# Designed miniproteins, single chains, continued (5): the designs that were tried, part 86

Each design is a single chain, and the fold is of that chain. pLDDT is the mean over its residues in the fold that is shown.

## One batch from the design tools (miniprotein)

Design m19183
Fold by ESMFold2-Fast:
Structure m19183 (fold): chain A 55 residues (1-55)
Amino acid sequence: KDLLRRVAEANGGLTEAEIDELLAARTEAEISALGKRTGLSPAALRSLRDALLSA
């Protein structure tokens, strides 16, 4: 969902490349690593990933 992607970019400072990394993440460790780099919690990243994948 483009709207959720743009909201994530504005809210978390995530770039399109970082969102693509989130969507490609296969493990909790990858999500946690992205969270440490972006400042977002792993729970928030999981919720965003689920919302984007349901689109």
Scores: mean pLDDT 70

Design m19184
Fold by ESMFold2-Fast:
Structure m19184 (fold): chain A 55 residues (1-55)
Amino acid sequence: SEEKIEELADLVGEIAYAEAKREGLSEEEAKAKAEEARKKAIEILSGTEEGVEVG
């Protein structure tokens, strides 16, 4: 279910946000990190991440 994937990705994003804040990043940067992690999690959970450039 796509809903389950989104739920897990949201959790990953929250973890990334918390880690970014611990690193001393700004709130805007922390949110960007969280969004990036969430998108990556969706990609991994919906399919196998290929050895392709992720930057």
Scores: mean pLDDT 76

Design m19185
Fold by ESMFold2-Fast:
Structure m19185 (fold): chain A 60 residues (1-60)
Amino acid sequence: MLERTLETENLLTAIAAALAAIGLYPEAKVRVEGRTVTIVAPDTEEGRRALEEVEERFAV
């Protein structure tokens, strides 16, 4: 399992990041806590790519 916690600009950005993760990898599990989003994905190429793209786009 791959788990990543990302700090974002604000709650709306954290929600956008969670939705992006699910869109890229539908089997991902996401949790939004304030400005922070936690994403859990399988240890697969698709799971790793989803985490990388969300991190690149939304993390601060």
Scores: mean pLDDT 81

Design m19186
Fold by ESMFold2-Fast:
Structure m19186 (fold): chain A 58 residues (1-58)
Amino acid sequence: TKEVEGLKNLVAETVRELVESGLLSKEEALELARKGLKESGYSQEVIDEAIKAAEESL
């Protein structure tokens, strides 16, 4: 829960910045964040929860 909350905030901030800067679409930024979390060693369940929570907060 605490780990997911921290990752959700990180993902939401990153996606918001990339989309507002015109670098990526929301979907592209979310996919990039998902890949980054997977490469960092987070479990699929934690990644799915964090990405979903971030998307809902955007």
Scores: mean pLDDT 79

Design m19187
Fold by ESMFold2-Fast:
Structure m19187 (fold): chain A 96 residues (1-96)
Amino acid sequence: MSKSEKLLELAKEVEERGKKIVELAEAGDLEAAARLALELSIELNEKLNELELPEEEKKEILELMGRFASAAVAGDAEAARKAMEELVKKLRELAE
């Protein structure tokens, strides 16, 4: 699988899992939202290390993931959704 294909697959995974986390935050299930956000963050960091992205691009992705996780833990579903959308967009842009 190419680096581009891996980034597109990662974007899809983040979108699907992120949407579920946002739904849990909206429902007030903050413990489940926090747990799934932590799992996604760990897996994303591992996959980014495998992809050997430029340092600046990796930092932007990790900052967006941190913003998403913080919003999910705080129960701010709107902020979490926005951060997820920006993260997915960034991953798709890097795939081009």
Scores: mean pLDDT 84

Design m19188
Fold by ESMFold2-Fast:
Order: C-alpha cells, then structure tokens, then sequence
Structure m19188 (fold): chain A 54 residues (1-54)
C-alpha cells in the first residue's frame, strides 16, 4: 500500500483540477501512476509548466 504524503495528495488534486479546467486532456489511472513515479521536484516542475502555459 502506497501512503501518499499530503504534498503528493495536493499535487494529484491539482492535476485533477487542471483536467477539469481543460489544461490537460485526461486524468486517468495511467496519469496517476505517472505522477506516483515522479519525484516531488518533478511534480512541482510539471505544475509550474502548466501554470506558465496558461
């Protein structure tokens, strides 16, 4: 069982909101697995990239 940190949960919720805003094409189990394989730094960079693209 993978226990997510509060920061990791926040980043996942952020990605879900980005999907609802139409900034990403899908939020699926595959995307969640991608996030789980990323380091905290990589996930922060991903969030920043979406903010800069908006």
Amino acid sequence: EIKLTEEQKREIERAKKLFEEGKIPSFSPGFALLLSNMTEEERKKLDELFEKKG
Scores: mean pLDDT 61

Design m19190
Fold by ESMFold2-Fast:
Structure m19190 (fold): chain A 89 residues (1-89)
Amino acid sequence: EIEEEIKRALALIGASVMALGARNEKDPEKFRKEGERIAESLAKAVGDERVRPAVLEATDLLIKDPSEEARQRAGDLVLAAVDEAFRRR
């Protein structure tokens, strides 16, 4: 169950990163709020609050840098945090 919820959360984050990356500078406040919502949801689904800072860092990175490189790094940050949360179980 939790693994399925995490997969859905990661897919949603990936889709959000791809969709919002091109518009982050036009709506940084909306993007930041979406990032906070995703961080809260993912931390709850994983059961580890330490995932939250990674999602917020990824969100800030995308707000400051809309490049493809930043999108890749943002995705890697979130995936690494989720992987570490599972390792800490």
Scores: mean pLDDT 67

Design m19191
Fold by ESMFold2-Fast:
Structure m19191 (fold): chain A 119 residues (1-119)
Amino acid sequence: MTVLTESGGGTYAEGSSATLTGKVSGLPFSQATVGWLREPPGGPPLGVASISADGKKVSYAPEVAGRATISRDDSASTAYLNLSNLKAEDTATYYTVVGGAGEGGTKGMVFGEGTQLTV
């Protein structure tokens, strides 16, 4: 069974930085694309960042480009999202997402329980 545990949420001052951590177990992490989604209050889930299994392909949503850094530690099976210069619009529940092997689409995505960030 795949288990995702997010941490690093809480209340942060505007202009500060937060690091969110997603620990993944129950799947071969080193072979998976990992990413982060956020769900703002009353809004739909939105993609934030993703990193490919080999770490060579990284993408960021326009709203966080230049402020966000995604990284992965395959030995620890952990994904990280650092978000700097926090804004009120960064207030959301953040989820780790793990993609199955394959190009594009909805194949094999698993969401964790999430961590709430308030700015």
Scores: mean pLDDT 78

Design m19192
Fold by ESMFold2-Fast:
Parts: C-alpha cells; sequence; structure tokens
Structure m19192 (fold): chain A 81 residues (1-81)
C-alpha cells in the first residue's frame, strides 16, 4: 500500500466512522479522532484540515453527546496543526 493509498483509506474510514457516530456510536468518534491524529503524525496537515471540516459538518447533525465529543476532538486536532 502506497502513502497515497493509505491516506485515501484513512479518509474513507473517517467518513464511515463519522456516519456511525451520528447513529450514537461513541467509540466511532474516538476511532475517527485517532485516524485524524495519525494523518498529522504522517505530516499530512492538508488532509487533516479537510477532515476537521468534515467533523464540524457531522457535529452539526449529530446527537448532543456525540457533537460534544467531536468538538472536543477538533480542539485537540487543531492544537496539533
Amino acid sequence: MTKEEKRAAKVTAIGILLTAANLGDLQSVEDALRLAKELIEEGDYETAEEVVKLMRKNADVAPPEIAELIRKGIEEIEKLL
């Protein structure tokens, strides 16, 4: 798997996890945040910023408990950018 393929796989996985989180899966929020942090660790700041935008969109439609976890995670990610 190339660097590009790994990046695409992580973005796809984050999208799936955010969809599951909107259905009330708290663990999916943690998993999505972990993958976003991995993008930063790999130096892919541009993709990480795009993921933050996706997370903000998901927080707008998520249940309040999920939305709070996503927003806290965004704050942590933005501190690393």
Scores: mean pLDDT 80

Design m19193
Fold by ESMFold2-Fast:
Structure m19193 (fold): chain A 120 residues (1-120)
Amino acid sequence: SKEEQLLGFLDGLIEHEEEQIETLKEKIAKETDPEEKKLLEAVLETEKKTRELLLEAKELAKKGKYEEAFELAKKALEETIASYREAAEKSTNQNLKEYLEEQVTIEEYYLELLNSLAES
């Protein structure tokens, strides 16, 4: 069903966001450049906020409010993408920049999957 497909997608995306939060915490703990650390901390705060939006989207989906759930999940993904892009643009560390750009690509893929589910 559309509910089962959307709930499965949201569960997978929430798990991915939780893994990213832990990865960002580890990168922040190891980062010695205070400016790069601030960029990572800004992305971490966005990831925490967008995870809460995805949990809310999941509750809306369980209540049959699919349009509201899709719009909230889309908002969460767009905010995450924007946060990683801003951090990538501001970073002067090539390895960190490449990591942040890779995360933009992964999150854009999730947004494309969400749009495909909304059209079904």
Scores: mean pLDDT 90

Design m19195
Fold by ESMFold2-Fast:
Structure m19195 (fold): chain A 64 residues (1-64)
Amino acid sequence: SEVQKIADRAVELIRQGRVDETLALLDEADKKGLGKQAALNVAIRLYREGHLEAADRIKAHYGV
C-alpha cells in the first residue's frame, strides 16, 4: 500500500538520523489524507526498534 511505502521510507530515514526529512515526508503524506495512518505505522515500528523519542515526537506532531 502507499501508506506502507511511506512508512518504510520514514523508518529508514529515522535509522539514518534524518528527522527533518522524515517530518517532510509525513507532511507530504498528510496533504494526501494519509498522514495519520502513516504516522501511526511509523510510530509503532519505531517503538518496536527502541526509537522511543522519535516515536513520541511523531505521535504528538500528527495527533495519533
Scores: mean pLDDT 83

Design m19196
Fold by ESMFold2-Fast:
Formats: sequence, C-alpha cells, structure tokens
Structure m19196 (fold): chain A 56 residues (1-56)
Amino acid sequence: MAEASERALQIRKIANKALTELKLSPDTVAKIITEAIEKGLSLEELEKKLKEEAKK
C-alpha cells in the first residue's frame, strides 16, 4: 500500500500556494494537476509547471 494520501496532501498544498501566491485560476491549477497525475510527474515537476504557467 503506497502513501498515496501523503502525495495527495502535498499536491493540495502546492495547489493552494499556486492559488494564493501565484494567483492562478482554480481551472488552470486543476488542469495542470490532472496533466501531472496522468503523466506521473513528480511534485517538483508539478510545481515547476505551475510557476511556468504563472509567467505567461
């Protein structure tokens, strides 16, 4: 049994920071998280993608 709940909690923390600090829309954050999960990306790669989206 993997610690999937711990990964989910970390993803939620990253999402909340993207909403509050990067001021990304909830739709944009959800899209990037879904893509990261589908591609099996690391939390570090997820954070990088959110920062790249905020720069656009």
Scores: mean pLDDT 77

Design m19197
Fold by ESMFold2-Fast:
Structure m19197 (fold): chain A 97 residues (1-97)
Amino acid sequence: GLSLREHTELLIKRIRELAEEYIATKDRAVGDALIALLRGVVDEFRAQGAPEEEIRELERLIEEAERAIKEEDYEKFKEIVERFIELVRRITAKLEA
């Protein structure tokens, strides 16, 4: 199996690939697939005992990303995805400590 860090970096790579595909195609189905992946990441962190405050911050970012997709605000969407990735890396580092 993969370490938590290796698993997280593969998830981040997939998040970036789907985000880039969504921006390039503007396909709502790609955006929805990305939101489903982000929710899956939150569920994994909850199962691994991530703090409730950090889980709530991730969930808020997902709600903001869904809104940006609905509003077709691609610049805001990019900012939110990068903030989500930064928080995911911080949580992973804490869980490995």
Scores: mean pLDDT 88

Design m19198
Fold by ESMFold2-Fast:
Structure m19198 (fold): chain A 68 residues (1-68)
Amino acid sequence: MVEEAARRLSALYGVSEETARRAVEEAIRLLKEGKSQLDAAIALKERFGISFDAASHAVILAEEILKE
């Protein structure tokens, strides 16, 4: 699941698969800690230097992973 999410993000936003994977993993961690989707997206943007669009998509993919 995480590897599939990372490949999708890498293809869509031109970020490395490693950066995408770490962003999805961090989004999962933040959501499990009770952070909102917006707070998680902002944290990913600041930590990984990715666009807000990429960060928001990573959070959405992390939510999908957490539901299954």
Scores: mean pLDDT 84

Design m19199
Fold by ESMFold2-Fast:
Structure m19199 (fold): chain A 77 residues (1-77)
Amino acid sequence: SSEKTRLRLGADALVTVALNLLDEGDTEEAIRELERAAELFERAGDLEAAELLRRAVEAAREGDTERARELAREALR
């Protein structure tokens, strides 16, 4: 459906932005973008991608930026 496609494309774009922010050390902004992306994947019915991004948020909050990047990339496949 066009709605699900739009949501997935939006989520993908936000994850890409978040990965760049993590690389720049802008962890707080990256967390906000990952949370937005997780909401879009959840609305699209991609619950596995949403859960990977929620785990990425937790890793980023704990200072594990490397794990956060790994989980965020996994969500994109």
Scores: mean pLDDT 89

Design m19200
Fold by ESMFold2-Fast:
Structure m19200 (fold): chain A 56 residues (1-56)
Amino acid sequence: AMAEEFKKKVEEIKKRGEEYQKRLDEINRLASKNTPENIKKIGEIEKKMREDALKD
């Protein structure tokens, strides 16, 4: 069903690669503080990253 948009999605994935790296940096920053709120936020970021990877 997404065949015609696949080509554009590939290019969007490239940009999201940089955003993915920013997410990883944010996780590292949060992990360094190791507070309950930061742990929760890390979980949310990881969940979002996994959902984004699987959303096709």
Scores: mean pLDDT 72

Design m19201
Fold by ESMFold2-Fast:
Structure m19201 (fold): chain A 88 residues (1-88)
Amino acid sequence: SAEELIEEARRALEEARRALAAGDREALLEALERAGRALAELARLLPEVAEEIHRHVGLAQQALQQEDFEAALAHLEEAVRLAEEALA
């Protein structure tokens, strides 16, 4: 369900925040990948915000290529917020 995917994405982003603070690059990248997968599935279930979700995921991928992990996290967190707002 969309609600379960939002919760998965939120948990993954919390794990990513902790990994970033700890300097654990491997855990950070794994958590960001899980959040991205949940958001891709959310975009399929929420066509009204799919374009915005895809845009933020794309910006997060661009930030990751530049090793800007804070920007990548911020974009994925915004995508989750948009999905939550679409369900309200």
Scores: mean pLDDT 89

Design m19202
Fold by ESMFold2-Fast:
Structure m19202 (fold): chain A 58 residues (1-58)
Amino acid sequence: IDKLEEEIKKDPKNAEAWAKLGALYANEGKLKEAEEYAQKALELDPNNEVAKELLKLI
C-alpha cells in the first residue's frame, strides 16, 4: 500500500497504481475504497484490465 501511495503522489495519472491500490483494498474487504480507486483508474485509462476486472468482482 505505502509503495503504491508513493507512486500515486509522484504520478497521480498512473492508472495502474490506482488499479493496484483498489485491488489491495478489495483483498482487505474494504470494498467501498476498492470501488473508488478502481473507478479512478478507469477514469484515467478506460482500457485498464485490472480496474475493469476489479469492478466486476465488487
Scores: mean pLDDT 78

Design m19203
Fold by ESMFold2-Fast:
Structure m19203 (fold): chain A 60 residues (1-60)
Amino acid sequence: MLKDIPLEVLQSLPDAFYPLVLKEATVETALKALGLLPEERREELIGTLDEEKRAAILAS
């Protein structure tokens, strides 16, 4: 399930899946995924999220 993805699976995902994970997953899973990305890519993907999801991630 996209909402409950193990860290090892996140590490194996192609970059193309990360926007979907960040959009559809829980805040906890999204934060784990962001932690696996370089800073520049994290900033880019956070900027593509809707306002509510972005606020929830940044508040964590």
Scores: mean pLDDT 74

Design m19204
Fold by ESMFold2-Fast:
Structure m19204 (fold): chain A 55 residues (1-55)
Amino acid sequence: EKKLIEEAIEAIKNKDYEKAAELIKKIFGIDATPEKIKEEAEEIIKSLEELLKSL
């Protein structure tokens, strides 16, 4: 779902890592900690933007 990916990107940009972790779990079905998302925020945003472009 494009909208969920866009919301995940926005959550990371707003430093709402808990919301981003919940959305990533919904999109990929994998558990991600808010701490890991904060640490890799720039890389995760790039990956999500690439995924969004492929949809």
Scores: mean pLDDT 79

Design m19205
Fold by ESMFold2-Fast:
Structure m19205 (fold): chain A 103 residues (1-103)
Amino acid sequence: MAEETRARAALALANLALTEGEERVVRDAELAAEAAERAKDAEEFRRLAEEAGVRRAITEIGVAMLRAGLSGEEAAETLREAARAIREDGAEAVAARAGAALL
């Protein structure tokens, strides 16, 4: 479950980066990771992410991870890892890799 949840989050972020731009998605994912580390629960995470100016689509990815049972630290790690992979390898490569993990 946790591995599938992380793969789904990475795929969703990569798909957003392909449509909205890698730089914008990477920035929002890093801000969302900071919110996840500080939040006690999914509802506080949503509020902190919105206050930081994170786009709703990325905020909902974080909420889904927390509600699936990931800790704030695990959600933050997943967001930062996906952001780093998008920066280093590009969104298309990350989407292909995450999609393959879900097959």
Scores: mean pLDDT 86

Design m19207
Fold by ESMFold2-Fast:
Structure m19207 (fold): chain A 58 residues (1-58)
Amino acid sequence: SRAVEEAKNLILSDPNNALAWNRLGVAYKELNQLDLAIKAYEKALELDPDNEAARYNL
């Protein structure tokens, strides 16, 4: 998926970018790859604990 590739490219440039991890989670969720989406959202929340969107998308 283009969205997954774009999010992964952002993570390659900055692995600590919580927004990029959240975008990866959204992209996997749209592909119905829920296990991968959950892992990406958990990483986003680890990097930014106040990220309510990542928490509620789990």
Scores: mean pLDDT 79

Design m19208
Fold by ESMFold2-Fast:
Structure m19208 (fold): chain A 59 residues (1-59)
Amino acid sequence: GAEEKIKEAAEKAYEAGKAGDSKAAREYSLQAEKVDGPDGPGAKLAEDKGVLGAIEGGT
């Protein structure tokens, strides 16, 4: 369902961020936005996970 797609996009954004791939992390945020819209929580969750991945990957 929609929640599962958002979860997968967020996980992919996290891994992309951890790998230092900001383009892929942003793309996964856009994928989550397509599921529940730009005002939905999914895009923000994926974006936040991408940032978290970048922070953790940088340590």
Scores: mean pLDDT 77

Design m19209
Fold by ESMFold2-Fast:
Structure m19209 (fold): chain A 74 residues (1-74)
Amino acid sequence: SLVEQARALAEGLVAYVAAHDPAAVPLAEEAGRLLVEAARLIEEAGELTPEARELAERAQRLAEEALARAEAAR
């Protein structure tokens, strides 16, 4: 399911960020939460709604910030 895929991606993001910059974990966790919520909305609606798109875009921005901080901490 989309929710299962989103959860796996979220867990992977948090694990990667935690290994490099624990201080960025809250950003990674928020990105994962938004990604899972977007996937849930898509599954419930059967389509990509504007609300789900907005959540996915916010998740992408937060994930990019978390990854950038993890990379800077290497």
Scores: mean pLDDT 86

Design m19210
Fold by ESMFold2-Fast:
Structure m19210 (fold): chain A 78 residues (1-78)
Amino acid sequence: KLEEAEELWKQAQKLAEEALKAKEEGNKEEALKLAEEAIKKAKEAAKLKAEAEGREELIEEILKKIEEQGKELLEWLK
């Protein structure tokens, strides 16, 4: 479970980097799609990590942080 969370975090980081690259290349649609997938993977990774570590009480706070950062990213990509 923890190992699965780490793999999802790596996938989220890769997708975020690809989204940034797509934005720089002027591919707005691809950048938004990649950023949305990165946010989804990051939320899943954070939830699994918190559950694996017995810190379910932090899930709501962690997910809110990811959602806020993701919203800023999506607005920046517009």
Scores: mean pLDDT 78

Design m19211
Fold by ESMFold2-Fast:
Structure m19211 (fold): chain A 57 residues (1-57)
Amino acid sequence: GELKEKLLKAIADILRAIGDLLDAELRGGSEEELEEARKKLEEARKKLKELLAEEEK
């Protein structure tokens, strides 16, 4: 049910963040752009970890 939908969204958010990071690297983006992309990826990873912790209970 609901948990599966949240997990799929969290995975999609992570994949998008990875794509944004790779795009910034391929374009030769600034260190600031790379740092922002890394922060977005870490936030997405944190949300997935929280959802997985709820699944384990």
Scores: mean pLDDT 79

Design m19212
Fold by ESMFold2-Fast:
Structure m19212 (fold): chain A 83 residues (1-83)
Amino acid sequence: DPEELFKKGMEALRQGKYDEAIKYFEEAIKLAGEDNPELYTAMGKAYLLKGDYEKAIEYFRKALELDPNNQEAKLLLSAAEKM
């Protein structure tokens, strides 16, 4: 269930367990397919909090390719690009 995996990833993210969050989001993407902007935004956020700015930018760009009006992805992309 990709929705349950996304929920577990978000919970891991809140606990500062960024690598665990990334693994949950990766499995959710495998099950849900590559057309879910929320999963890419969450991946970007996890990498940003981990300090991997290059991967964060990559995932936020993927989210915005799917949903150009995603305000969270736009804001976080701008923040990551300034690092």
Scores: mean pLDDT 86

Design m19213
Fold by ESMFold2-Fast:
Structure m19213 (fold): chain A 84 residues (1-84)
Amino acid sequence: SQAQEQSQRIAQEIARLIEELRRLAKTGSREEVLRRVRELAERLERQVTDFMIQMLGEAAREQAEAFGRKVGEDFLREAERILE
């Protein structure tokens, strides 16, 4: 289903970005790692929002945007906590 395909794409993107962050943590500055974490959070928010709109339709846009934003914020908060 389209939902399964979108979930797989999101999971693959997250895995790819986590590997990129691991590489930056070894060779890059803390500032570069934090910048990448913010980029990852923004991408996750967008992908989750788009996924929910695709599955639930336009009538759920406001709910999808709110949920996507929360997922991105929660991810950013946890990643920043781990990096502290």
Scores: mean pLDDT 74

Design m19214
Fold by ESMFold2-Fast:
Structure m19214 (fold): chain A 81 residues (1-81)
Amino acid sequence: SLVEKLKELLAEEAKRLGLNDFAEKILNISPSIEELKKTVKEYLKSTNLSPHQRLYIENLLDYLIALVEKGEDLSVFVNKE
């Protein structure tokens, strides 16, 4: 499903940011937009991240959710490769 693909993309981005614990949490939730939003919100509230990192993650989640809700291909998130 697109939600499962969204989870995988968000988890990979979390790993790229060095947030391996966050990536693992994302991969372990049920494939639902609401559970994903809840998990991100709880992580950002409990974790000592810079304001810039928090804003980036929030914006990324909103962007990916908007793409899924429109039925868009999440490949637009991937630059080259």
Scores: mean pLDDT 75

Design m19215
Fold by ESMFold2-Fast:
Structure m19215 (fold): chain A 70 residues (1-70)
Amino acid sequence: SRELRERAAEAAGVAALLAGASPEQAEKLHRAILSLPRTPTGEEARRLALEVGLSEEQAEAAARAVKAAT
């Protein structure tokens, strides 16, 4: 659902910021997740975070947050 995607996007963005990502990087990840046709898994969120330029540590934080939020 869109609601679950919005929760995943918010959780990933906040986790990325806490792990040291810039607001611009966090917003990119947020928008990327919202553009998906379904709610991502933690692994899909990790891959997407790396694609938008986050570090491995930031991507792991985002992936764990998505798994916890969904």
Scores: mean pLDDT 85

Design m19216
Fold by ESMFold2-Fast:
Structure m19216 (fold): chain A 81 residues (1-81)
Amino acid sequence: SEEEERRRQFERDVERALWHIEGYVLIKEAKKLNKPELAKKIRETVDAYEQALDAGDEEAVARYRQEFEKLKKEIDEINKK
């Protein structure tokens, strides 16, 4: 139904918005740490994640989610020092 399609689209829009915000925060952290290549990689990963969400590519979504978590952990490890 059109109602179910609207619900799925809204869920995708919310997911994109949340990842966009998390990505923005992480990019700012990478820039503060003087890691511009890391900031670029985070941006590219967020962009790829959003594209995978829009395409309904569940395998790509899972892969980019894991990549983003690895990048977040890398920032966390740098910040511990």
Scores: mean pLDDT 82

Design m19217
Fold by ESMFold2-Fast:
Order: structure tokens, then sequence, then C-alpha cells
Structure m19217 (fold): chain A 70 residues (1-70)
């Protein structure tokens, strides 16, 4: 089924994004005690990127639910 193939592609994309999120979380954890301006700005940038990736996963999960209903 073409819908099943599309769902599998979306699942693979979600897995790739989850790996990126884990990498970002590790970097954020390493920077959490940063007191210098550069470290704080990097922490903010990574936190924004993390939020963006989590929202992308939610959109992809919603797309999978829509495809399953069709």
Amino acid sequence: SEKEEEIEKLKKKIEELKKKIEELKKEIEELKDATDKEGILRLIALTIELIGLEEEIKLLEKKIEELKKE
C-alpha cells in the first residue's frame, strides 16, 4: 500500500529527528552550567532548535494519524 510506504517514510524521519534531539539534549546538558555570554547564547540557540525539532515530530505524528484515517 502506498499509504503504508508513506507512513514508514514518516516514521523513519521521526527516528532521525529523535536522534538529533538526543544529540542536542547532550550538548544542552554540557552547557547547562555556562556562565559566560557565549555559552549562554549557545544554550539558548540549542534550546530553540530542540523546541523546533520536537514540534516537527508532532506535525509528522499528526500526518501519520491523518494517513491512517484515510
Scores: mean pLDDT 85

Design m19218
Fold by ESMFold2-Fast:
Structure m19218 (fold): chain A 68 residues (1-68)
Amino acid sequence: MPEEVDWTGETDPRRLGDLFRRVGELFESRGDRELAAHFYRQAADYYEQAGDLERSREARERADRLLS
């Protein structure tokens, strides 16, 4: 598989999930619900890659709630 080269050094899917979740929370706090939902979906994808199905599901449910 091609190795992902992240110049910041962050390649752990769980940490990427946490990062994108925090970015989503930031945009949600600004009232930017569509952008927040986008980042929560990205976080969910990374949590799923990490095998963290519980956090993945929570992030998806939060994104859906923002767009409902």
Scores: mean pLDDT 78

Design m19219
Fold by ESMFold2-Fast:
Structure m19219 (fold): chain A 66 residues (1-66)
Amino acid sequence: AAALIDQAKAAVAAGDYATALALLNQAIAVAGSDNAEALFLKAIALANLGKTAEAAALLAQALAIN
C-alpha cells in the first residue's frame, strides 16, 4: 500500500489525476478505507477531475481519521 501511495503522490504532483485515482483506488482496496493519506490524495484527484461532491465526502473521512 505504501508504494502505491508514493506513486499516487508523484502522479498528483505531475497533474496526472486519472493515474493517481487508479493507484489510490488500488491502495484503498488493499489497506482499507481508513487510510487518511490515501483518502486525502483521492479527494484532491477527484476535485481536479470535477467530482467535487465525492471529493468533499472523502476529505471529511480523511480529516476524521487524522
Scores: mean pLDDT 78

Design m19220
Fold by ESMFold2-Fast:
Structure m19220 (fold): chain A 74 residues (1-74)
Amino acid sequence: SMSEEEFKEEVKKLLIESGMSEEDAELAAEWVVELQRLARAHPDDDELLRAAVEEIRARHPEIVEKAEEALNKA
């Protein structure tokens, strides 16, 4: 099993290898962990997860776009 810290570091490494800066990758990896926590706490609430993703995208659209491209292709 993978801890949240290990998962975050794996995501961060993937994003950095895909061309994101260390600072942007750290922030994006933290969002991925937060979204995973939310999904685990509310597995039947798709609207809550969708709202959280949209809130992050509204604040940092450029970072979200880069992270989505990196994660979807890796």
Scores: mean pLDDT 77

